# Ledger of designs, part 73: designed miniproteins, single chains, continued (2)

Each design is a single chain, and the fold is of that chain. pLDDT is the mean over its residues in the fold that is shown.

## One batch from the design tools (miniprotein)

Design m6519
Fold by ESMFold2-Fast:
Structure m6519 (fold): chain A 75 residues (1-75)
Amino acid sequence: DPRPPTRGLSPEEAAAVEAELARLLAAGDHDGALALIGRLQREHNVAVYVKLEVIAGPTSPRYVITSFRLSLEDT
């Protein structure tokens, strides 16, 4: 199916994505949240503002998302 490589999110899609991001972060699934953000950037060209911190683990550090925001233009 011919379609643009990227498209904006509808308000309904944006609400669903924000709910999913909040759910993943509440569950502590920061890797899943980052994967979802990557898909949004690739598929929808949405500017996602995220704040990351490095959490030191016993074997390796990892990044965790401390805040996020979708950038959508209204009207």
Scores: mean pLDDT 62

Design m6520
Fold by ESMFold2-Fast:
Structure m6520 (fold): chain A 92 residues (1-92)
Amino acid sequence: EEAARRHLREAAEHFRKAAESLKQGNIDEARQHALEALRHLDAAGPAVSREVQIKAIAAMLSLSAANAGLLKPEDAAKDFEYTAELVEREAA
């Protein structure tokens, strides 16, 4: 459980870094941080709630939309910030 909580915290930090990169217009860097966050969620295993899973999927879709020019990167960043806040609450 302590290991799972540490992975949730690491996931939240990487989701926040993805949001920061998106606000800077650096979509490739945001993708790298998003993938690291997903690796930490996978490592946390059953500790990850369905709500976090759904929000992480939504954030990844927003990243893909921003990369395709269908969404402003700053709007995709909001989805990553919300996901990070949710993960931080569950890690507490």
Scores: mean pLDDT 88

Design m6521
Fold by ESMFold2-Fast:
Structure m6521 (fold): chain A 80 residues (1-80)
Amino acid sequence: VEKLLEEAERLTEEAIEEALKSENGHDEASLVGAAYATALTVGAEAGRKIADSLKSEKTKELAYKALDALEEAQKAKAAA
């Protein structure tokens, strides 16, 4: 669980860094943050819907990987 959470946080950080390099960096970074926060509170599927609005393919890929890692961590925690 902890390792999956660390992976999710690392990927989210990388997605935010990649987003900030784009012309709409603040908007993209905000979407990454909103997707992760929504996944933590509502669920990974809701987070993915927010991530679908990302314009950068690389940022979107990193965001999806982060959400997948978070979902796995949440499932492992729920099973315990």
Scores: mean pLDDT 78

Design m6522
Fold by ESMFold2-Fast:
Structure m6522 (fold): chain A 80 residues (1-80)
Amino acid sequence: MEELRQKAVEALAKDKSKETIDRLVEALFSPSPELQRIAAEALGKLGGDEAKNALERAMKDPRLTPEQKKYIEEALKKIE
């Protein structure tokens, strides 16, 4: 489970395209907590201005649950 999550995060973080970032942002709003966490961790690991801006924009969405906000906050701390 956690090993599979880490593998997914590493695979996604290797693709720095805008398409991957957009796809990860969609996953942040998924009903799956596992997918939400994978997306946040991958965005944090990707880093850079586009990933940071995407996470900051997501934090302003009123649909976010407290759990989703925690994942995004953790990802932003990695980028700073």
Scores: mean pLDDT 73

Design m6523
Fold by ESMFold2-Fast:
Structure m6523 (fold): chain A 80 residues (1-80)
Amino acid sequence: LKGYKKLEKELLTVIATKDKDKLKRLGAQVLFVGAAAPHDDKDYVTHIIDLFLQAVEVVENITLSAKFKKVLKNLLLNVE
């Protein structure tokens, strides 16, 4: 999966370092992969979105509700 492994690694780095500026840049990239992903990549892209939401929780020191996370995943996978 071209590029997804790099994005996954960068999201894991944001979770470890709490890098807010990097999180902002990666947010646009997560939106792009959600919208543009082929059907065969859907499960992996869903995993990337889960990591992004986890990174938001860690960086902002908040807890997102399970219902809100589900809505965001559906929106990010269907942006286009």
Scores: mean pLDDT 74

Design m6524
Fold by ESMFold2-Fast:
Structure m6524 (fold): chain A 80 residues (1-80)
Amino acid sequence: MEVEKLKLLAEAYKAIADAANPGSREEARQKAVEYGEKLFGPEGAERMKRLADEAYQNPEAARKASELGAKYEEQIKKLE
């Protein structure tokens, strides 16, 4: 299901970006892991966990994750 996969990708990358905020880091990181597992199984969960940890330490990584999430949301809108 293309739309469902794009929604999971958008949510995963938004969660990675949210993991940069100390106040929401733990919850956002957990959400990124859950979306990664739904998309790509255990390997996807590990990948999203690493990206969330990187976003917490690197503002540029957080910005890139936010931009990717927005791009996936735009693709969903075009398929509607």
Scores: mean pLDDT 81

Design m6525
Fold by ESMFold2-Fast:
Structure m6525 (fold): chain A 71 residues (1-71)
Amino acid sequence: DDKKAAEAAAEEVVKHAEELGKKYPELREELLKMAKEAREMLEKGKSASAEDLKAAAEGLKERIEAFAKAA
């Protein structure tokens, strides 16, 4: 179901940010804030297809990872 797909995608983004926050403790609060915003965005997209939600989650994960690597 699209709602379950949206929640799963949001959970993956949050999990990725938490893992990066453990690796870069100085960025933890900023990474968690980005993950929270991403979760809210994905949850609002529950009417989108599971494929679209997965693509959006991957893009958000890449953005969070790029932020962590750039700092």
Scores: mean pLDDT 74

Design m6526
Fold by ESMFold2-Fast:
Structure m6526 (fold): chain A 87 residues (1-87)
Amino acid sequence: SEAEEEELRRDEEELERLRALLLSMSAEERKEYLNALFAREGLPALDDAEAEALVEALTTGDVRRLAELVAARRGASREELEAALAR
């Protein structure tokens, strides 16, 4: 549908903008930016290794790795909840 096509286009444009923004930043600026986003979502602060792994996932488009990193930051309880909800 047109709405699905527009959503996909917006997602692709948003990811490219985020990728370009992160690649224009220093490692310290990327960590601060990502920590600001995580704080807004109520997630704990990233360490240097976590920030770099998240940047790599975002810049390579590895959505699976991105989901794994976000789940890990929310704790094992999210993975356990997903397993518990499995049929």
Scores: mean pLDDT 63

Design m6527
Fold by ESMFold2-Fast:
Structure m6527 (fold): chain A 79 residues (1-79)
Amino acid sequence: MELQEELLKELEPLVSEEILKRARELAKEGASTEEIALAVSALLLKEEPNLPKERLEEIDKIVREAILKEREQRKREAE
């Protein structure tokens, strides 16, 4: 829950509200932070293909960090 909100918060200044709205819809449907992060990346390629390389790299780092944080949290809770 908090990891999803943190991901969306960090992406807010970097992506369109349309992409954020889609990500929130996926979260409501029970998607994981990893699934949301991957969907955001796919939507960026589709809807904002002309983003500067530097901004794409920032977004990629945020997405990757969110996925890693969720995986670490799951590993700590799992055996």
Scores: mean pLDDT 76

Design m6528
Fold by ESMFold2-Fast:
Structure m6528 (fold): chain A 82 residues (1-82)
Amino acid sequence: AAEEEALRARILALVESMRDAFDVDDLAAQEAIITGATAQAQALLDFLRAARVPGVDELEAEVQAGIAAVRAEYAAWLAARA
């Protein structure tokens, strides 16, 4: 359904929005952006799974890979500045 497609697009957009953390100079605010987007993406995945939407396992794998990539970039950025 169109609503399910919109939710899938929103989840992927939330993962990409974690990169907004790199535009902020405050470390606590950066971590809050990444943590908040991660929590919102997981809540939407949990909603789709409870609704038994097809392809949720594939979407969850894509989202988790995206989150891991952003967190690895963030860890490398922090290490370079330490």
Scores: mean pLDDT 77

Design m6529
Fold by ESMFold2-Fast:
Structure m6529 (fold): chain A 85 residues (1-85)
Amino acid sequence: MASPRQLAAAELAAEVHALLEAADVPAEVAGRAAALATELLQALEADEPRERIAAIADELLETLRPYVSPAELEAIRARLEEILA
């Protein structure tokens, strides 16, 4: 069974996907963000070093930056920090 942390990460990935649909993001960018969200989930499941997980998260945030509000970007960042705590 997935841990609460893994479930929170899966919900974050689903939220990112919904955000990309709402923001009319190009399919290539949406695909990249979805792939990064999946990679983040897998890294959390494998208990990868925090620095590696943070690098994936940072790349996801950079991918989203042009298409979402600064407030939404900061909310995603804050949720990632909570998941990693």
Scores: mean pLDDT 75

Design m6530
Fold by ESMFold2-Fast:
Structure m6530 (fold): chain A 84 residues (1-84)
Amino acid sequence: MDARKRAEETAKRDFTPEEYERILGILDGLEFLTKQGRIRQSDTERVFEALATDPGRGAADVLDELYARTGNPVYRALSDALRA
């Protein structure tokens, strides 16, 4: 199963409908930016995997690390959504 599909299923289970919709938008944004070469595919895969396996603190910590390294506000927005 795709890591993204697993992440979507986990988000639907663990978050409110509004949070889930925001996360879907963030995942779409990550894929779009990866296609443009502005985010590395390995970073996108790591985010999907983190959301699929540990959508709580573990995923938020990974997103904070990626934000610190890349400065991309999408990672910060996703981390904030996971902590809400």
Scores: mean pLDDT 73

Design m6531
Fold by ESMFold2-Fast:
Structure m6531 (fold): chain A 55 residues (1-55)
Amino acid sequence: SNLEKMKEAAKEKVRERFGDKLTEEQLSEIDKAIDEGKNLKEMAENANKVLKKYL
């Protein structure tokens, strides 16, 4: 899969796991953090940094 498809999948996975625990604004912040990632590792690290702020 290309990087764009991986970003979409990562965003979907976050919403599936945390959509009921986070506000839409917080989920949007995570989406933006994932978009800044250049590879799978960076996307996960960026998402986790935002998740740690709210969980």
Scores: mean pLDDT 83

Design m6532
Fold by ESMFold2-Fast:
Structure m6532 (fold): chain A 86 residues (1-86)
Amino acid sequence: MEKLREEALRAALELVELGIELAERLFPTEETRAEIAELRANLPASLARLREHLKKAPEEELQRMLEEKPALEEEARKAVEELLEK
């Protein structure tokens, strides 16, 4: 169970990093960079809150979150690619 929660937390961090990468590609402005810096500064506190939430989540919910991650990543990349091709 503990390993599954750790994997879920790592998956969430990977999704956040993907979101940052995609945001920088879509909106390469100083304003976006400032917002990303603020998000990164608050990330440790956000991850601590998520870790507490995951401690209460049943194994089936954690498993489902991990299974859905690849689809969410692919969907996000595809949406950004479509916007960049305009």
Scores: mean pLDDT 75

Design m6533
Fold by ESMFold2-Fast:
Structure m6533 (fold): chain A 81 residues (1-81)
Amino acid sequence: SEFREQLEAVRRAAVEAARREGRLTLERATEEAIARELTSSGVAPEEAEEIARLVLEAVERAEREARAAGVEVRVEEREEV
């Protein structure tokens, strides 16, 4: 619950900053990659999966809000080597 609220605050701040700058750049990461980083930091696997999902949902909402506000949104994805 607390993490979800903190994540929403970060999302709101990012969208507000994007509105001011006129651009939003997002880096695409897989849910698995995010969860793996969290478990490496000592987060329980089940909690890491939930947090990873919330992070992706927040990113998607930020993208939708920025696009709706007429802000340029660029989503970058790492290329497979």
Scores: mean pLDDT 68

Design m6534
Fold by ESMFold2-Fast:
Structure m6534 (fold): chain A 81 residues (1-81)
Amino acid sequence: MEKIREYAKKIAEAESPEEMVKLAQEFADKLTLDEIPEFVKALYEEAPSEEKFRLAVQAILDKLGSPEALEKIREALKEME
């Protein structure tokens, strides 16, 4: 979905870890749980480094704070190459 990819790009373009965490949490709050796997995959494709990808994913987990969100993220990670 175009919206999810745009959110991922904005997070990837963040200049600081603090800005990246803030954007990841704001965008995660706007998405449904069913959209989270696609969002994680888009973040993986757009993130300039593994460190930044991990930071963004952790921010999403911290914001959502649910076992359901954790499971959706695990499913996305398992399907990525």
Scores: mean pLDDT 79

Design m6535
Fold by ESMFold2-Fast:
Structure m6535 (fold): chain A 79 residues (1-79)
Amino acid sequence: SSAEAEALLAEARERLAAAGMSEEAVDRVIEGLRATLAGDVARGEALLLSVYLENDLSPEQVAVISEAHRRAVALAARA
């Protein structure tokens, strides 16, 4: 549902900000997750890969992104 998708994005933003990720990097992750939720797998993967390549991510940040991405893929598959 749209509400479930927005809740996932809000939770990911809060957790990544709390883990010390910059606002610019957080915005890129949210854009990638939003693309994944819309079924644009290629765009979602490209955006998330750019975050991994452009940032020295902590294990905590990687775990948050990986969990959010897995949940976004599952939600998109149910649409």
Scores: mean pLDDT 86

Design m6536
Fold by ESMFold2-Fast:
Structure m6536 (fold): chain A 78 residues (1-78)
Amino acid sequence: SEREITLLQARLTVLLSSAWFLVKYQPGDEQARAIALEDIREAKEILDKLRKMRGKLSPVEQRALKQLEEIEEQIRQL
């Protein structure tokens, strides 16, 4: 449903913002890194669910996926 999609997109935005904030402001914190990785994992599950529900990701969801991949790569470099 459109309501379910809206709620999933809202959760995706919160998770993306959380992961970005933790990596930007606490890059040396092991617990912050672990939380950021969990946020990325949940966000990717939401994106997978959205793709299955609609057959494709919207442009905003595609940008979110790219941002999550960039944050995950930044964590790997720490």
Scores: mean pLDDT 87

Design m6537
Fold by ESMFold2-Fast:
Structure m6537 (fold): chain A 84 residues (1-84)
Amino acid sequence: SIEEELEKILEGLKSDTPIERLKALLELVELMEKHPEETLEFLKKNKELVFEVLEELKKHPDESIAKLAKEIEKKIEEFLKKNE
């Protein structure tokens, strides 16, 4: 049911609410550690969406949200670099 978790993450990334998008990104980071191969394929397929969401969250007026988005972006970039 990693497929079900990734599908829920995809729905969260498409959410109109910043908090749901942030939750989806946090779950994605957790799956990068627990299921790296399946999460890598998901990231390759949805790279544009993931980085678009990160750019929007990095501009958020809440400094905690913006800071967390920057930390998540760094983790995702390092994960992609490690697995290329």
Scores: mean pLDDT 87

Design m6538
Fold by ESMFold2-Fast:
Formats: sequence, structure tokens, C-alpha cells
Structure m6538 (fold): chain A 62 residues (1-62)
Amino acid sequence: TVVLRPKSVEEAQTLILKYASDPSVKKIVVYVPDESWLPKLEEAKSQAERVNPTVEIEIKVG
């Protein structure tokens, strides 16, 4: 399990794809400060799930 607290949308997208490329990573949890980040991160989540279909990606506001 990897827990991410990105400082920007771009950092969040980069880190999601980076950790999804690691087959040892089973779960990624991303904490975002604002719900407005969610649509932008949906694309990264979809790409990550295509790279690693077994990874669970959870995005939390807080």
C-alpha cells in the first residue's frame, strides 16, 4: 500500500502512474485537498488501471 499527499494535480498524476507501474504495489491511496482535483485524476487512474489491472486506487478528499 502506497499513501500519497501530492502538492499539485501534476504531481498526483505522475505519482499514480509511477506506483501503478510497480507490480509489487497493490493499493494506492491519494489524499487531495479539493474535490476539483477528482476529474483530472480520473484520467490518471484509468491509465494506471490499464497498466496494472490488479492495483486498487482510492482518492480521498481531506
Scores: mean pLDDT 78

Design m6539
Fold by ESMFold2-Fast:
Structure m6539 (fold): chain A 100 residues (1-100)
Amino acid sequence: MEPDKELNDEFLRRVQLHELIVRYIKEEGKKAGLSDEEIEQKAKEYLRMVAELSPEDREALYKKVDEVLNAWRQSPEEFKKKLEELKKFFDELYARHKAA
């Protein structure tokens, strides 16, 4: 057991999740014709939602991120599939957070 490795893995997972969220919102926002300012505000909303998630929803989200990262090492096709599953899960979490 290596505690430093586990702590580093969690930190990297958080950074990767943050970057995935920002990139996703930026790409979708550009497709929707949103300004850079509107995209930044939307990204902040999603990041705030993630910070306020229950432990159960947060663990589910981290598992989805791990699936995307593992698929990236396997094939472009698997990566795209898992990335779309992650996007769908994100949208479901955001809808639940917004409705509360």
Scores: mean pLDDT 72

Design m6540
Fold by ESMFold2-Fast:
Structure m6540 (fold): chain A 75 residues (1-75)
Amino acid sequence: SRAARLRREILEVSDEAAQKIIELFKKMKELYGTLEEFHKALKENDPEVKKLYDEIKKIFSEAQERIRRLRAELA
């Protein structure tokens, strides 16, 4: 059914975004060792950490927008 297809597509979008974010968190861990050190660098406006943070926010935002559109089709 169309509803089943759209639900699967929503899950696929979520899974794709999660995998991309996991890869970025691995990169953060390699650079900063801990999330606390990463947050400290972010607050101190480290250009490298800011780029990683902006990439994560972009992936999350794009995934949320895709899911929003798919959910609207389900309504």
Scores: mean pLDDT 77

Design m6541
Fold by ESMFold2-Fast:
Structure m6541 (fold): chain A 104 residues (1-104)
Amino acid sequence: SMLDKIREIFEKIREIFKKHLSKDVYDEVDAMLDNALDLIEKAVEYAKQGDIRKASIYYTAMSLELSGIGFIAKKHVSEEVYEEIHELLKEAAKLASELYNKLS
């Protein structure tokens, strides 16, 4: 499913961060990735129920969480590692958008 692909991308991002971040910054990003996944799952559930307003709120919150993760990456990792993470974040955002648009 698209959700399973998003989960796989988040695990790839998590593995990259684990190699390149200090424990404290890693723990923050790890929590943000878990929150982003929870937010997209809630967006999907509300969309399936026909509550497009709530689905949109959770989808927007997820997008903001991904932006925060990107900001932390840019600040704390090398440019090469940031480019890898940025491409994975873009792929996750694209899949999330496609999933949201199919359900709304």
Scores: mean pLDDT 88

Design m6542
Fold by ESMFold2-Fast:
Structure m6542 (fold): chain A 71 residues (1-71)
Amino acid sequence: SSHEEREKELLKQVEETREYIENTDFSKETLEKLLESIKGAKEQAEKLKFEKVVEKLEELEELVEAKLAEK
């Protein structure tokens, strides 16, 4: 139960972060820092076996990489 609740809370946080990133025009430097943070979060989620969180973080990583490619 605690494992499922933790994963659910992290999924909510990732979704909120995605909405913020989608609606904000960031500098290249900020996008690069966001990419580093997302990669770190993905590594931690993988260690915790939160597969759904890893999937959502991978989608977020792709979004940030796409924004960086436009700079």
Scores: mean pLDDT 84

Design m6543
Fold by ESMFold2-Fast:
Structure m6543 (fold): chain A 64 residues (1-64)
Amino acid sequence: AVVDGRGGRIAAQLVAASGGSPEGARAAAEKAERDGRITGAEIGRLSGVSPEHGEAAARAASGM
């Protein structure tokens, strides 16, 4: 799943919801803003969880 550049806040919230650090949340938001997108796998990696977990979290958020 992909979170767009407007999703900088969403990317940070997904990292926090996945048990990631504040530093990971900031990194996710900055990457989403710089690249215009961030993948669920990248969110998982930045959260300190598996890429598969990050993908699941991003898919759940896409349903909101």
Scores: mean pLDDT 70

Design m6544
Fold by ESMFold2-Fast:
Order: structure tokens, then sequence, then C-alpha cells
Structure m6544 (fold): chain A 79 residues (1-79)
């Protein structure tokens, strides 16, 4: 699953960022909780920016792939 791939990220900041991004998309698409989604998205972006300073390019790319797949899933739920 997308969540299992996020949990497998070695960098703890990227792991937390990916998990918060998934939770934001779940809050938005399933729970219809825009406020919670925006808060979680902000936290995910802040963690991702910190991770960029220390994480490998490979892990950064994998994190972006996870988020893109989660965004695609959320779009399908809303369609």
Amino acid sequence: SIRERAEALKNPLLREAALKAIEALEAYAVDKDKEKAEELEKEALELFEEAKKVASEEELKETLRIVAEAQQWAAEVLA
C-alpha cells in the first residue's frame, strides 16, 4: 500500500512528511475536513523542506512518488 511505502522511508522527516500528506488527502477526500487537511498539508510541507537539507535524492524522489500516487487516489475518490 501507499502507506506501507511511506512507513518504509528511512529518513524520519520524510517518513513523517509522507504520512501527514496521506492523512491530509484522507481528511480532504474521505472525511471532507478541509481545515484538518490544510493543517496536515502545511506540516507535511514543513517536514519535507527540512528533510531536503539531509535526505538522499533517491528518498526525496520516492517521497514525491508516494505523495503523487496518494494525490491520484484522492482525485479518483472525488471523481
Scores: mean pLDDT 86

Design m6545
Fold by ESMFold2-Fast:
Structure m6545 (fold): chain A 87 residues (1-87)
Amino acid sequence: MHAEAVIKVLDKETGKVYTGRGEGETLGEAFAQAAAELNAQLEEAGVLKEENLEVVGLEYKATGVETEEAKKQVEMAKKMEEEVKKL
């Protein structure tokens, strides 16, 4: 299985959009990598006020998905989306 995730966050103060991308064997791994890249970009840009951040885009793709593992990964992806919204 191969999964990809893209997370886009708007800084409401500057109007700038930050994009994190990730890939892995699972949706959880792809989202974790995308969130880590996004967080690194926000820290480098000096964006310290998470309350000015809004998730404006969330895209994911998974290939080679088997039925029961797919359901667990979708549930994990929803939890990762909630964690990203806390950034």
Scores: mean pLDDT 71

Design m6546
Fold by ESMFold2-Fast:
Structure m6546 (fold): chain A 84 residues (1-84)
Amino acid sequence: MIEEVEPKASPELVEKAIDTVTSIANALKDSLPEEEKELYDEAKKVAIAKVRGMTDEEAQAIVDNPEKAYEFVKEALEEVKKRR
């Protein structure tokens, strides 16, 4: 059963976090080596999916802290790379 144990971020906050992640992913694509650009779209999808599972505090941290959002997108990119 879905319990209140994991209160997901409000839809508005999730949308802002997704926008933040997407903006950072687009900026990151310009600085990525060509090999990593091939994984960019997959990394973006992974990052967005993880944001949808975040709490309000986690999603807010992504929105308020561009450094954390950048690291989050980079981590998603590394996760996709490990799937090779």
Scores: mean pLDDT 72

Design m6547
Fold by ESMFold2-Fast:
Structure m6547 (fold): chain A 82 residues (1-82)
Amino acid sequence: MKLVVYLPPSLLPLKPWLEEKAKERGWELTIEEETVRNGDPRWSRAYEKDGVYYLQFGERTVLEASEEEQRKAAEEALKKLE
């Protein structure tokens, strides 16, 4: 299974944690560095498309949440893919 993560520069501290979680699940991880854009979802979301998992961080998670809260939001989003 492939996991693509769109990771804003402010969330780069989550990169080692994401790499560990992908390794635990046997997933191939691709991290794309992206700035949160106007109109991005307010909340983090995970979805499947064509057998690939995607994780995107919401604007509120990036701007208002602590690093620990950002990690929890990512974990909850990934659990919804199960």
Scores: mean pLDDT 70

Design m6548
Fold by ESMFold2-Fast:
Structure m6548 (fold): chain A 78 residues (1-78)
Amino acid sequence: MSDEEIEEILKEAKKRAEEMLKKGVKVPILSTVVSEEELEKLLKKAARELHAAGVPKEVIIRFLAQVYAGNKVKQELA
């Protein structure tokens, strides 16, 4: 998977996370708040590993969106 594809996946996941939060969709709350930079680093690694495991791009995007939204909710509570 190219770096450009990874960035596209993260951008799409972030947009979906924002839409989920706007619609009041229930998301898992993370135990610890991480910085946006650390979160993006972890999500890029996860995206690469999931793609290597044969997980479809759409499923990867949905999973990353949930992680991003959960971190955002935790930041608002902190």
Scores: mean pLDDT 71

Design m6549
Fold by ESMFold2-Fast:
Structure m6549 (fold): chain A 67 residues (1-67)
Amino acid sequence: TEEALERLRALIERALADPATAELGRQGLQALEEIQRLDPERAGEYARRAADALEAGIEIIKKQVES
């Protein structure tokens, strides 16, 4: 659980640092706030999924901007 939450926080910070992905970072921050209100069992699962989705979104946007 804690590792998944730390990964999500790291991805949020990374996304917020770049203007191209800042909106994804803000969405990730909102997701983190919602996940932290869940039971610990569910929080870890949702944090992993949110982190995976955010990472994929960052890569997609970076690829489009680079093109």
Scores: mean pLDDT 79

Design m6550
Fold by ESMFold2-Fast:
Structure m6550 (fold): chain A 85 residues (1-85)
Amino acid sequence: PEVSPELLERLEQEAERVLATASELAARMTPAQVEAVRAEIRELARRLDVKNMAGADRLIDNSTPEQLLLLLAQLRLQEEALAAV
């Protein structure tokens, strides 16, 4: 994985802001909204042909609401990047 250190540094700065937003949203989520986010992540993972779906399901079930929002954001960015090409 040869990625420019400069690009990684910029991604880290953007990720910090995304993390802050995810933390705030997660604190306000109801259990029903958390379940909806889990379902959306599973759907995105299937569309993106995730290699280890059983492992992904366990990670999703065992993740905090904050971690779920971060996973959702990451998968959506991946889907958007694929759609742009």
Scores: mean pLDDT 75

Design m6551
Fold by ESMFold2-Fast:
Structure m6551 (fold): chain A 63 residues (1-63)
Amino acid sequence: SGAAVGAGGGAAAGQLFGLDAATVAAASREGSKADPNDAVALGRAIATGGGLPEAWGVQIAAG
């Protein structure tokens, strides 16, 4: 896991930012139909793989 973080940590971080922006836009549009606040929050959590602080550590460490 340490090696995985070092090898892909920087790349994953950059990708997460780009992906998060696109996911937020898509979630906001879909959320507008039902509940934008809840849908957008869920979209972000799904994109990050488990929430903001945990997504970075857990996802990068996992691979």
Scores: mean pLDDT 45

Design m6552
Fold by ESMFold2-Fast:
Structure m6552 (fold): chain A 86 residues (1-86)
Amino acid sequence: TIEVLEEQKKNVIEELEKKGDLEKAKEFEELYDKIIEAIKKGDVSELSEQRILLKHLLGEDISEELEHLEKTNPETAKKVKEKLKE
């Protein structure tokens, strides 16, 4: 739910700010905001893109999710791969 994402956003940002990782805190804030907006708009493609980027930023393995996205939405998968290379 959106409420769970807002709580996760708050907790992640507060922890990063306590550590002085302001740049990373801003990256997480932007990704969570994009995910929440995608949910509000019903934009499944953007939700998939931003969710994979968030998991990657968290250091989680995104291989399975990226493979699934390549099969279901190859254009969005290409955008995600390009952002991951930068």
Scores: mean pLDDT 79

Design m6553
Fold by ESMFold2-Fast:
Structure m6553 (fold): chain A 96 residues (1-96)
Amino acid sequence: SPEVREALERLREALRRGDAEEAYRAAKEVVEKAKTEEEMYEAALEALELAEESEDREAAIAALRGVIEAVMKYSKNATHATGIALRAIGIILDLE
């Protein structure tokens, strides 16, 4: 949806600037604005990829935390939510 694309663009910009607070908020909105489980899953994976490619560790970790919290709250598919959360945790551990 346009709302998800806007949230992804805000996330990309926040990660580029090292804005951890905005990265966290934008990452949550990527998940919250999704209209279907499929859109949420695809958007969450794209948010994880943006965070993994980020050179700002603090902003990347904030975005990953935002994705984890939002998929656990809003996903209607426990397998998808768990899979995304585990991938995000793996990225956080690699950033240590």
Scores: mean pLDDT 86

Design m6554
Fold by ESMFold2-Fast:
Structure m6554 (fold): chain A 60 residues (1-60)
Amino acid sequence: MEEELQKKREEFLKKAREEGDKAISRINYAKKYLSPEAFEKAEKEARETVKKLQEEWDKL
């Protein structure tokens, strides 16, 4: 059980890092090349992703 929990945490951290990198890339792209509205949408989506990831982490 402890080894399974550790594996789930490591897989979660890897996924969280990948999702974070994607969110940052989307925000930067929207900021440089798109409208302010697209930037705000990207930031909102990033915040929702962070909230979901934090809730999943707290359940581990």
Scores: mean pLDDT 78

